Designed miniproteins, single chains, continued (3). Designs and how they scored, part 35

Each design is a single chain, and the fold is of that chain. pLDDT is the mean over its residues in the fold that is shown.

## One batch from the design tools (miniprotein)

Design m9263
Fold by ESMFold2-Fast:
Structure m9263 (fold): chain A 59 residues (1-59)
Amino acid sequence: MEEEAKELLKKAEEYEKKAKELKEKAKKTGDKSLLLEAEILEGIAALLRGVAELLLRKG
């Protein structure tokens, strides 16, 4: 359970990094689709962090 929580946190960090890179590209190119993709990845990362936090508290 702790190992699973650590894996989820690692994936969340990876998605956050990808989202940041996509936002930088969107700023340079003006491509709104990259900004939307970044926002989706940030949402996924937040969900993964929430699940990991619940696992660490209860299991």
Scores: mean pLDDT 82

Design m9265
Fold by ESMFold2-Fast:
Structure m9265 (fold): chain A 87 residues (1-87)
Amino acid sequence: MKEELKKQAEENIKKADEYMDRGTAALAAGNYDEAIRDFQKAVEYYEKAGELYEKAGAPKEVIRDISLRLVAAKVMLVGAEVEKWLA
């Protein structure tokens, strides 16, 4: 049970990290709509990972680390939205 939730959380983190990489590349290329979509997906997957880790009873350090990744994804999302408005 807890082990399965942890594996699901890790899978969601992997997907979120992939979307962060894609969003960053899209942003650098000036593809703002793609960057916004990718960062939105990264936020969704990090949020799911956090929920799964909480249900699994993960240590506070793990919850903190995923929360920091979620904040970073939200900052990148806002940044991409601002760049789109300036373009």
Scores: mean pLDDT 88

Design m9266
Fold by ESMFold2-Fast:
Order: C-alpha cells, then sequence, then structure tokens
Structure m9266 (fold): chain A 57 residues (1-57)
C-alpha cells in the first residue's frame, strides 16, 4: 500500500529539483491516483504539496 510518507518524499524531491507546486500536485495525482484538490485536509495532492512547501521554508 502507498503511504502518505511515500507521496511526501516525492513532493519534496520535485520541489527541491525546481518543479513548481502545480507540477508536483499533478505528478502525485497521476502516480498515486489522489485528487489534486478536495474538501478533505492532507488527503489531497494539493494539501500534501502545501505541507511539503511549509517543511522546506
Amino acid sequence: AVTGEDMLDLALELLRAGKSRGEAIEAIARLYGVPPSSGVGQGTGRGLVDYAERKLA
């Protein structure tokens, strides 16, 4: 099973490589089948990428 940690690691790698937030969100949505946005917290690609950006700031 894919964990949130695996998705977070991908988001961090993409952001460190100079990819945009949108590119990271799309990559996670495509590879893990999570929606790019929803009304539910960190369970979305957008929420996960926002969390990764905050960790890098």
Scores: mean pLDDT 67

Design m9267
Fold by ESMFold2-Fast:
Structure m9267 (fold): chain A 64 residues (1-64)
Amino acid sequence: AKEYYEKGKEYLKKGNLKEASKYFMKAIQEDPNYAEAYEGLGKVYEKMGDLELAKSFFEAAKRL
């Protein structure tokens, strides 16, 4: 989980939102309770302009 999360952060920092979301999703697939990966997806969708989906991921992270 952590390795996929770190890759997601690298792609997010580079502005590659598609790859960032892919790696954050892989982190969640390995550890469904990995709160930081849900926060990462929230930031990705916020940057993509999908504010409702971003909010859903941020809320999911807060409940973990």
Scores: mean pLDDT 83

Design m9268
Fold by ESMFold2-Fast:
Structure m9268 (fold): chain A 69 residues (1-69)
Amino acid sequence: SIESAELEREILDVLAESGEYLTAAEIAEKVGKASPATVSKHLNRLEELGIVESRVGKDGRRLYRLKGF
C-alpha cells in the first residue's frame, strides 16, 4: 500500500541519516508514527530485499542498517 511504501521510505531515511546500527524501537521513535513491531515487520521485508542488513548485538537485540554502509 501507499502507507507501507511511505513508512519504508521514512525507515530508510532514518537509517541513511544515522549511518549506524539501530534497533526497531530506536527507528520507531525517530519515525514517530509507527510501533516497534510494525517497524520490525518492514525491516524484515527490507532485509529480504537486500536493502537493509541486520546483526544481533551483545545484549541480544537485533540491530539494522543500510546494506553497504
Scores: mean pLDDT 84

Design m9269
Fold by ESMFold2-Fast:
Structure m9269 (fold): chain A 84 residues (1-84)
Amino acid sequence: LEEFVEEVREIAKKLHNGEISLSEATKRIAAIIEKYIDDDAKAIIVTIHLVYNVKEVAAAPTEEEAERGIELLAESARELMKAV
């Protein structure tokens, strides 16, 4: 769980910094989700939710807002993974 949350944080940070594209971030998130969720339909839904949240964080106008968004995203990801 902690490794999952940390990987999601790193992806969001790299996307915000312009180190990776949205397409690459989406692929990495999908790959991580598939490791933790065996149900393909649930994996797709969770991936869509996380990609939306990561995209919003990456579009944050300041680095401080992006950092706060990443922490909220990490908490949401942690709760979501406990629910499935």
Scores: mean pLDDT 74

Design m9270
Fold by ESMFold2-Fast:
Structure m9270 (fold): chain A 73 residues (1-73)
Amino acid sequence: SNKEQAEKDAREAGKLLGERGPEFLELGLQATDKYTQAQKGTPEQGKKLKAEGGKLLGEAQELARKALAEKEA
């Protein structure tokens, strides 16, 4: 995918999470890097890197969910 667009989307989403924004951005950028690296290696390396990226994305999603739930309280 377009790395520049993914980084922009992560920064914009991070603004909505206040003090948790920087951590969300960091996780999103790390996930983007893993997906980018997956396109350059062997199929075996790509599978591992995509799994690592998916885990980081899941952590970012959980962080966002908790931050938004706290805003609703």
Scores: mean pLDDT 77

Design m9271
Fold by ESMFold2-Fast:
Structure m9271 (fold): chain A 63 residues (1-63)
Amino acid sequence: LTRVTLTAKRDLGPTTPSVLGMKKGETVEGLLLKEYSDGMLEVRVLSDGQVRLVGGSLVEVTY
């Protein structure tokens, strides 16, 4: 599994059990589990261990 840092390019909605929310410029560390063909990323967030989706176009991914 690839450890990644996600940086929000803009404000995202509130975090839900299935979707990652972020403020513009906020960083979240996770494990990248899957990249979907529509550009969605499935990430296990390290701070709470939960798997969430985020739009790949909305975040900068640092490997």
Scores: mean pLDDT 79

Design m9272
Fold by ESMFold2-Fast:
Structure m9272 (fold): chain A 63 residues (1-63)
Amino acid sequence: MEAGLLLALAGLYAKEGRDEEATRYVEEAARLGASKDQLLGAAKGLEAMGADRAAAVARELGE
């Protein structure tokens, strides 16, 4: 599923401190049909990496 790959890319950008890019990939994953579970799981990972904006967007889209 392409959405899963985009969430993985969001995680990679978050690890690099690139929260704006991570947020864009989260939004794109949601647009391509990422499930609520995938988005909420991504939110937890992004928050742990300090990508607060990307984590907040993933949580909002997952709820």
Scores: mean pLDDT 83

Design m9273
Fold by ESMFold2-Fast:
Structure m9273 (fold): chain A 60 residues (1-60)
Amino acid sequence: LEAKLAEITAGLSPEDAAIVREFADALLAGDLEKAVALAQAHASNKAVLDAISQVVDLLS
């Protein structure tokens, strides 16, 4: 999991990577409300959305 998450975030800025990791942590904690809120707050950021999609695929 950690290795795959690092691969997904390796191409992102530190700020974008932090958002994606916070999203992954929320999903792993079962905090869907926080995960959805993070995705909505960053919906205009294509790099973050693409990474979030990869995290969802990884954790499904």
Scores: mean pLDDT 80

Design m9274
Fold by ESMFold2-Fast:
Structure m9274 (fold): chain A 66 residues (1-66)
Amino acid sequence: MTVEEKLSKLTPRERAVAMMLATGLSQKQIGEALRISQATVSKHRRNILKKLDLKNVEEVRELVAK
């Protein structure tokens, strides 16, 4: 099980959100960058954590950094 294999389970939009979360951007900043609402970013974050079997954004950052 590799980082690239886990990321392949995400939609292109979810991958973009995951990368931005890994850089430490806030939900508001990600929403502005992707031109979506902060609420939509929060929903994508929750879906990403579920698909990657992670508990929080810090674990997403650790996964992407490896």
Scores: mean pLDDT 77

Design m9275
Fold by ESMFold2-Fast:
Structure m9275 (fold): chain A 65 residues (1-65)
Amino acid sequence: SEIEELLQKAIEAVRKGDEETAISYLKELHEKGATKEQLERILRLAKAFNMPKVAEEVEKILKEM
């Protein structure tokens, strides 16, 4: 529930182009144990919406998993 709410907020931030907010939610998702699949959804959206700093943070986290 908490993770799914954070995931939706991260997706919304990416769609709005709010890079700082997206990265903040991404870090919370990682701390709370979001799955690789959930993080990869954010990565795909970050690439689609041309948000390189968000994409870099996701890729960094995925490499540590």
Scores: mean pLDDT 85

Design m9276
Fold by ESMFold2-Fast:
Structure m9276 (fold): chain A 77 residues (1-77)
Amino acid sequence: ITPEQEKEIDEGVLILKIAVEYVVAQRAAERGDLDTIREAIENLEKTLKEAQKMGLENTVKEIEDAIARLRELEAAL
């Protein structure tokens, strides 16, 4: 596997992590489960740090947007 392929795989993994946490948080909001929403935010903040280390500017922005949306869900409950 080449370094270019490894970067593409790492980026894909981060994108999947964002999607999973967002879906988990949306389902938690339907149940009024604040603890699960907060856990999803924490996991996304960890993923944000990983994306920043990799220099993935577009992925960083996507994670920041996801965190902001989940914090709105937290505040609404």
Scores: mean pLDDT 82

Design m9277
Fold by ESMFold2-Fast:
Structure m9277 (fold): chain A 92 residues (1-92)
Amino acid sequence: SETADGLLEETRRLARRAIEVAMEGLKKAKTIKQVNSAIGAALQAIGAEFEAEQAMRVFGDSEKGKRRLREALETARRALEQAEEALKEAEK
């Protein structure tokens, strides 16, 4: 049931959501620490989407491709968690 295309699309979905949340956190940021947290989350999400697209392009639906896509997906998940935390801190 796990496909390389499915992993790529899920990574893109989470990375794009992380960027949206991080940008909202950036708008509400009151300190340089909050700005850096929001920007850091956005950059991690951009990196995850880039890694996923490169994995698909170079390795496709191979076991190596799926492994790298799972790594990119985990990076996108962490980026979203960091973006959500940055937004919560900025809303205080």
Scores: mean pLDDT 90

Design m9278
Fold by ESMFold2-Fast:
Structure m9278 (fold): chain A 72 residues (1-72)
Amino acid sequence: MSEETRELLERLREAVLRAVEAARAGDVKQMEESLAEAKRYAEELAPDLGEEAARTLIAVAEQEVRRAWEES
């Protein structure tokens, strides 16, 4: 993997964690903004990882955020 791909994956993970924390705190605006940021990083990864892998990253991010919101 390139360093650029690793950096994008790290940023994606950080954006997902922020969205999850915002969901648990009931901060809808921060949750939506952070989740949108995570989706953008996943889309930027599609040319390197493939469209299927990028869609999986988005699906996992949405699932984690939804779970955090439902548990709050």
Scores: mean pLDDT 82

Design m9279
Fold by ESMFold2-Fast:
Structure m9279 (fold): chain A 64 residues (1-64)
Amino acid sequence: SVDEALAAEAEGFRKQAEENYEKALKLDPNSDEYVAYSVTALLMAGVAGDEELLKEIREKLKKE
């Protein structure tokens, strides 16, 4: 169904956001790589509509 397809798509983007966020957490916060992974995680979380994950990533970036 359309609802199942949309849910699967959102889940894919959410997983991508989590993966990039986890990568960022393992890096030096002052590195360009940290910024790149963090920005990608924020973008993917936004596309997925996961407001909780988006907020979490934003909070982590601000505490840098």
Scores: mean pLDDT 78

Design m9280
Fold by ESMFold2-Fast:
Structure m9280 (fold): chain A 69 residues (1-69)
Amino acid sequence: TADELLAISEAAIASLPPLQRKVYELHYREGLSQREIAERLGLSVGTVSKRLKEAEEAITEAVAAAVAA
């Protein structure tokens, strides 16, 4: 169900390294742009983009594994 996928996604987010988790939460939960996150955390936009993609990939892999037969 959607609730099961949400629970898997939340577990994956909780398992992220601290920086990847923080960047993901600032972008998706707080609605900040990559530039705003970069300014807030003292990082380059490229670093934020890389960490966000690492977070998204980890979550996508966890969800894909859970829905595989």
Scores: mean pLDDT 82

Design m9281
Fold by ESMFold2-Fast:
Structure m9281 (fold): chain A 60 residues (1-60)
Amino acid sequence: MVTIVLEFEDVLRLVGEALRIIGDFPEAELKIEGGKLTVTVPDDPEVIAELRKLKEEIEK
């Protein structure tokens, strides 16, 4: 299992991205704490790469 943390300044954007992630990666476990979304996924290199790319785009 790999854990990726996504940081958001906007709670509505966090909720929208969380819903998108659960739809695209149904095995993902999501935890929301403050402005942070913690995503835990299987050790799938393709899934990990897509989530890391999403994190970079969100935090840019």
Scores: mean pLDDT 76

Design m9282
Fold by ESMFold2-Fast:
Order: C-alpha cells, then structure tokens, then sequence
Structure m9282 (fold): chain A 65 residues (1-65)
C-alpha cells in the first residue's frame, strides 16, 4: 500500500475538524522519516478512536523533534 493510500484511510477515521491536524502531522513525519510515517500510519489504522490516532501521530512528531 502506498503512503498516500494509508494517509487517506487514516483521515477517513478521524472527525472532519481533526483531519487538518492529522494531515499536517503526517506531512511533517513523512518529510523527516518516510519509513516511520508508513509505520505510524499502519499503527493508526488499527485504532477505532480519532483521539488515539491523534495521540499516535503526536508521539511520532515528538520523537522527531
């Protein structure tokens, strides 16, 4: 699966108001580490909660900064 396909699937699992934040976090991770971005998106796809998806992305961003 492409990173773009994974990103779109993750976005479909979060509320519309959170999609911009999730996309920005994903873009930042992908810019710094494409392999980590793929792993983070795959992990996020296993979650049913938008809050937990955001928490996963925030932790990944924090690990890169």
Amino acid sequence: MSIEELGEQVLSKVPEEMQSQVRSSFDLIAEKDKKLAEQVLKKALTESSGKKIVDILNEAVKSLM
Scores: mean pLDDT 77

Design m9283
Fold by ESMFold2-Fast:
Structure m9283 (fold): chain A 56 residues (1-56)
Amino acid sequence: TDDQQVQDFRDRSTQDFRDEAVRLAKEGKSQKEIAEELGVSQSTVSRVLKRAKAEA
């Protein structure tokens, strides 16, 4: 694959990524804002937050 400019979405801990999304949501950030902050789609943020609630 073309990993010239690899992103650390696999290198980063899933826990850390999820925790950041949850923290931003707790601060009152919308899913769109969180998506922009994390550089992902709003659907990804929604999925992450849903998983966090299910696994909590």
Scores: mean pLDDT 68

Design m9284
Fold by ESMFold2-Fast:
Structure m9284 (fold): chain A 98 residues (1-98)
Amino acid sequence: MMMEELRRQAEAARARLAAHLAALAPGTPEVEVEVVHVSETHAVLRVVRSPAVPELEGTSTELEGPSAEEREMLLTILLASLAETAGGRVRVTEVTAP
């Protein structure tokens, strides 16, 4: 994906996520996600808990990109999609692999 296209998708994802979060009722269940930083170019997003959509629990998605900016944009897009699919807030915990 070209950087310009990725940036546009990330900006659209941020707008969608903001609108989704603003529309949520107080007390909506929270989706728990871990982002495991494996290396400088590789991270893994894991869904730890998804009370409204249990099928998402235990799923993982690889995030690969040569730059931190590119990985951040990919993460933003993925988190927006996950929040919309799960119908809740997403709590992110970042972990560095040993």
Scores: mean pLDDT 77

Design m9285
Fold by ESMFold2-Fast:
Parts: structure tokens; C-alpha cells; sequence
Structure m9285 (fold): chain A 117 residues (1-117)
């Protein structure tokens, strides 16, 4: 499954594409999340991707992974791969967000995942 988002930070324009290996997992089963960030602006930027999980009924997402920084020239792209293991059954939203120079951007994508026992 795939989700896309676009956003800006500090004059840098970004596109984020997120895919997950499955939308239904068992407790303890790894879910592979792949995030591709494209710098669609005219300035080089140092980007990171944060992956968070929002459980149904929770008020705030929990950070589960963060990529190493990557410098993208104008028009450049980088791909980041994460593994997520969820230890409790339930409905979740996987949320990827791009950071620019350590600051959260509006470039984000979200995907639903169901976890069964």
C-alpha cells in the first residue's frame, strides 16, 4: 500500500512517498516501511524521515524510527527503509514525516495498519 504527501520548510519543497509491505500484520510480525523523499525545490536540503505510530484512541503518535540525515540536491531523491514491530493487537496509523535540518516539515504521509493476535 502507498501514500503520498507534499510539503515545505524554509523555502525547500518536498514530496514524500510511503509504502508499507502490508496493511494487516500479526503481533510481533515485522512491517517494512519504505519512504522516498524528493526535493522538488531549487535549494539543497538535509532531510530525515521520522516514522510514528498512532494507536486507535490514542491522543498522540509515538515515534518508532528515525532515518540518518541525507543531503538532497535540487531535484534529488533518497529512499529510507524501516522495520516496525507492533507488540499489541489493534488498529494503527503509520505516519511518516520529513524533517529539514532537524525541523518538522509539512511533508507527511499516513497509512492504516491492522494488527491481530
Amino acid sequence: MTAEGEGEAGGVKLKLTMTASTDTAKVGEPITVTATVTNTGDKAATVQVQLSVLAAGAREPRLVAQSAPATLAAGGSATFTFEVVLEEAGDYTLIAQVLVDGVASSAAAALPVKVTA
Scores: mean pLDDT 83

Design m9286
Fold by ESMFold2-Fast:
Structure m9286 (fold): chain A 86 residues (1-86)
Amino acid sequence: MEEAKKKNEEGVELFKKGDYFKAKELYQEALKLDPDYAEAWYNLGLVYFKMGDLEEAIKAYRKALELDPDFEEAKKNLEEVENWMK
């Protein structure tokens, strides 16, 4: 859905500026429009990681990989977060 993609892209721009709270809201809006949007799940995981919500980051990365098993960035970041929790 084009609207979900637009919300995700707006979230990415806010994430780059360090506005993690607003980025999170936009990714959540994108996922309300398209719950199967693997990239938005991955981006939500990045926001949770930056906010220190490691359990939520892991859940979001796992959801991205469940939707797209070839999502190398989600796999790499999931492994990194799990290693931080050892």
Scores: mean pLDDT 85

Design m9288
Fold by ESMFold2-Fast:
Structure m9288 (fold): chain A 68 residues (1-68)
Amino acid sequence: KAEEIVDRAGREGYRRHGLDQIKNSEHSIKELEKEKERALKEGDEKTAKELEDSIKRIRSMLESMRRG
């Protein structure tokens, strides 16, 4: 039954995504830090600030997830 397959895949995926979300967010932070460094090197203050804001948002989300 398609519904049962989707439900089970969704639950397994959701549980795996719980751990993957934290890991993916950490990787995203690293990537954004590299982009921020590039923007600063180019003197693009606006882009660097936007990236910093994104990093802060992701960090806040991770902290909330860790606390529950």
Scores: mean pLDDT 68

Design m9289
Fold by ESMFold2-Fast:
Structure m9289 (fold): chain A 62 residues (1-62)
Amino acid sequence: SALSQLPKELQELLKEAGINSLADFSDGELVGKLIKVLKEKGYDDEQIEEAARLIRDAILSG
């Protein structure tokens, strides 16, 4: 899975937000939950941008 290329911590945060597959990224509600989870875990805007870049790279490679 493309998601398995991500750091373990980010994979756990995706699961907490309800994102289990690449198809879930087309659900704006699930993406919104992911951003909320990241912020609640203390991620700043730069860390969220880094996470988004890693996710985008995983999607483009899968």
Scores: mean pLDDT 78

Design m9290
Fold by ESMFold2-Fast:
Structure m9290 (fold): chain A 71 residues (1-71)
Amino acid sequence: LVVTLRPGPAPFDRLLAALREAGFRVTGMRAEDGLVVLTVESPLPLEEAKERIRAVAAAEGYEVVSIEPAP
């Protein structure tokens, strides 16, 4: 999955820790036009992964701009 996020008030390290605790593996990170773009491996089906990633991001104050399947 490719996850695009608008930064929130929580430190980025907290978001990464929360995603890892939720069972996601972050395999890539880049900054693009003030947004954070993560490449994430998920054991969950696409729609369940999207819902859980949104919940984790919201808990840390991050806005999910998009979640897309990896090519």
Scores: mean pLDDT 82

Design m9291
Fold by ESMFold2-Fast:
Structure m9291 (fold): chain A 68 residues (1-68)
Amino acid sequence: MEATEVTVTGVAPLKGSEEESIASALIKAGEKAQAAADAAGKTLVSLEVTAVRRVGDNVEVTLRATLV
């Protein structure tokens, strides 16, 4: 089965601690990765954090998801 890579980004407001905001953004990114796998009829086999960025009052977490 050919592996497919997709990039997804989760966004969360920067509030309280940066750690909490990153965790929230990571959860949202993971949900998008799973949705992409489901839509493609594939299994999500790995997630890699490729970037964590602050954009204004938000934190963005970008994941590279590998689908098989």
Scores: mean pLDDT 82

Design m9292
Fold by ESMFold2-Fast:
Structure m9292 (fold): chain A 100 residues (1-100)
Amino acid sequence: SLEEEIKKLEEKLKRYPDNAEIYYQLGVLYKQLGDYEKAIEYFKKAIELDPNNARAYYELGEVYKKLGKYDEAIEYFQKAVELLPGFAPAREMLEELKKK
């Protein structure tokens, strides 16, 4: 069903190529599959179309952290907190990664 959800969203994206929410949803699904390269591509397109999507920045931070790219992860978590200061998961991740 996960692969079926991806195919349905990819078909919908052909009709609505500027829909930030579809790119965000595809990023989440590819992250769940462990396809971090595709997840990053879709999340980056989501924030290109909707630069105020704090959740997309948080998801990018998580993916970069999974890849061991901690500097990039910190930048994305910082942006998520900047956009939504009350976003506890992003604040917690940022605090953990900035510990000495």
Scores: mean pLDDT 87

Design m9293
Fold by ESMFold2-Fast:
Structure m9293 (fold): chain A 99 residues (1-99)
Amino acid sequence: MAEERQKLAEETRKLFDKYAEELEKMGYPDLAKRVREAGDLLAKAIENAETPEELQRIARLSTALFLLVVGALLDGSPETLENLRKAVDAIIEELEKLL
């Protein structure tokens, strides 16, 4: 993989690990673990992407996860956190299909 892509993958892992840490502080360790898993799969998908189409799909999934995590952290309601959990599970399933 190109050095730039590997750096992007590492930055992606660090970003979602940081958000997962904030979720743990809020009392949601299981959700935090799932967010870390999604971040790791996103990073691996970035490293393994062979086509511009795959990269675009990965970028869309990464953006969706980012917005949902930030929204849940800002709102903090049980409803937004449950919606994040369901969305993370769906994103993980889609990422596993890309690997």
Scores: mean pLDDT 83

Design m9294
Fold by ESMFold2-Fast:
Structure m9294 (fold): chain A 74 residues (1-74)
Amino acid sequence: SPEAQAAVDTLLRAVRRIVEQAKKAKEEGNTDLAKKLVEIARDVIASLRAHPALTPEQRAELDRLLKEADEIEK
């Protein structure tokens, strides 16, 4: 449905921003903020991965974002 696709797009954009903010926080030495943002990103990614309206391209992007989040935590 258009509503389901809009919801997925909105959450996917949110995940992208959270991962970007987490990476920036780590680069700035704010490791506590980076870790919290990674945890939030992982929770949203897990919820999105279960969504039936995900396209294969969106699923691949979620896998990439999860890898980026994992790298930030290291």
Scores: mean pLDDT 86

Design m9295
Fold by ESMFold2-Fast:
Structure m9295 (fold): chain A 57 residues (1-57)
Amino acid sequence: LAEHAERLARNLVEMGLVDEERAEEIRAYLLRNPDATLAQLSEATGIPRAHLSRALR
């Protein structure tokens, strides 16, 4: 997931689902937790897993 952190964060901002501050939280989380799953990222950020999955395509 960490290898897609930048694209995931950008897509979420482009889709209007998060602002840039929240996108930076996502980048920081994945930098600290490179093996994190979508479920763990969803739990940590409060963003629904469906939104995260869509942003990954």
Scores: mean pLDDT 77

Design m9296
Fold by ESMFold2-Fast:
Structure m9296 (fold): chain A 55 residues (1-55)
Amino acid sequence: MEEELEAQRRAEIAKKYFDEILKNKNDPKKVAEITAKLRAEIVGDESLLERAKKA
């Protein structure tokens, strides 16, 4: 039950961040930050976001 809801949630999150990446495709810093946020939301690891900010 939770597995199905989690898969759908991940798909919605991915779509949301993908749209944001497309809007900021000319800014590699923002793309990296948005990608880190996507990964943090999917795996719950905020360290990926902090690393992207430092790069």
Scores: mean pLDDT 69

Design m9297
Fold by ESMFold2-Fast:
Structure m9297 (fold): chain A 81 residues (1-81)
Amino acid sequence: MARALVFVELDPALAAEAEEAIRRLAAETPAVVAVERTGPASLVVTVEAPTAEEALRAAEEVARRIAAIPGVTRVVVGPVP
């Protein structure tokens, strides 16, 4: 299994509501294996798939859905280290 990361930055004023929406989206998305707070207004979403290419593709789909959530200010997809 391979992993890809979605780095999310939030508006501090909307961070709690945005985080709840992101966690709901993650619960509905089988490819999402973790959602972790990295700061008061930042999160990392971990996506898992059989190959690195599939993990990056799944992470890009998740990133597009997260970007539509009110309070999300930045979304970046990266490969797992």
Scores: mean pLDDT 82

Design m9298
Fold by ESMFold2-Fast:
Structure m9298 (fold): chain A 66 residues (1-66)
Amino acid sequence: TERVEKLKEYVKKDPELVQKVIDELWEELDRRLEPLLKEGAPAEEILKVVEELFEKALKRLEEGIK
């Protein structure tokens, strides 16, 4: 919920940057999750990577939006 509300606020301030960050997030998720899924990594490890990438994306928006 807190992360979703932050994302909505960022979309209002800089929709172009949000679109770019989301596009980059999806590309990075695909690259990082593909080898983990092929390796049969535990769900907990996959979830950790997803959370890490989402937090990284939100931090980038927070630092990039004035």
Scores: mean pLDDT 76

Design m9299
Fold by ESMFold2-Fast:
Structure m9299 (fold): chain A 93 residues (1-93)
Amino acid sequence: SEELKEEIRKVIEEGRKQARTAISNGDEEAARRVLDATFTRILELLRKYNAPEEKILEVARIRQRYQDLLDDPSVTIEEALDEAVKELERVIE
């Protein structure tokens, strides 16, 4: 639904802004916590709107991919965030 898509976009944008603030303060731990909370909130919205289990599992897989990207020392947290956002937007299309 369009309402669900708009709510998820707001959550992504808010999380991205908060993560960038943490990064600018040199607080990588806070940035990681904000991003994890953002994924949790998206999953809560999907459940609230009775999204198909397939979509919920796809978002969970994106979360795992994002965690894998953060474990790669050649990938910046900003690059991982951009990849996660791109994949999330694809899923909610």
Scores: mean pLDDT 80

Design m9300
Fold by ESMFold2-Fast:
Structure m9300 (fold): chain A 87 residues (1-87)
Amino acid sequence: ALEEAKKLIEEAIKKTKEALEAAKKGDYEKAKELLEEAEKLLKEAKEYAEKAGEEGEKVFKEGLKEILELLEKNREAAEKLVEYLEK
């Protein structure tokens, strides 16, 4: 459960990085697909984290913080992606 949560969080972070790179290149369709995969991975990670208890909750929160830091560092690309998704 805890190791599964860690692996899924790492995969979600990787997909988020790939989505931001696609957005920087103007490939918003690919960025959207990668974000949808990241969201699915985070949902699965949350289920494993909940099964792992307090340790899982900590790992999940740390993973979310890393994703938020990635979005902040790439804020322009993230904002353009959000604009694309609202159209």
Scores: mean pLDDT 82

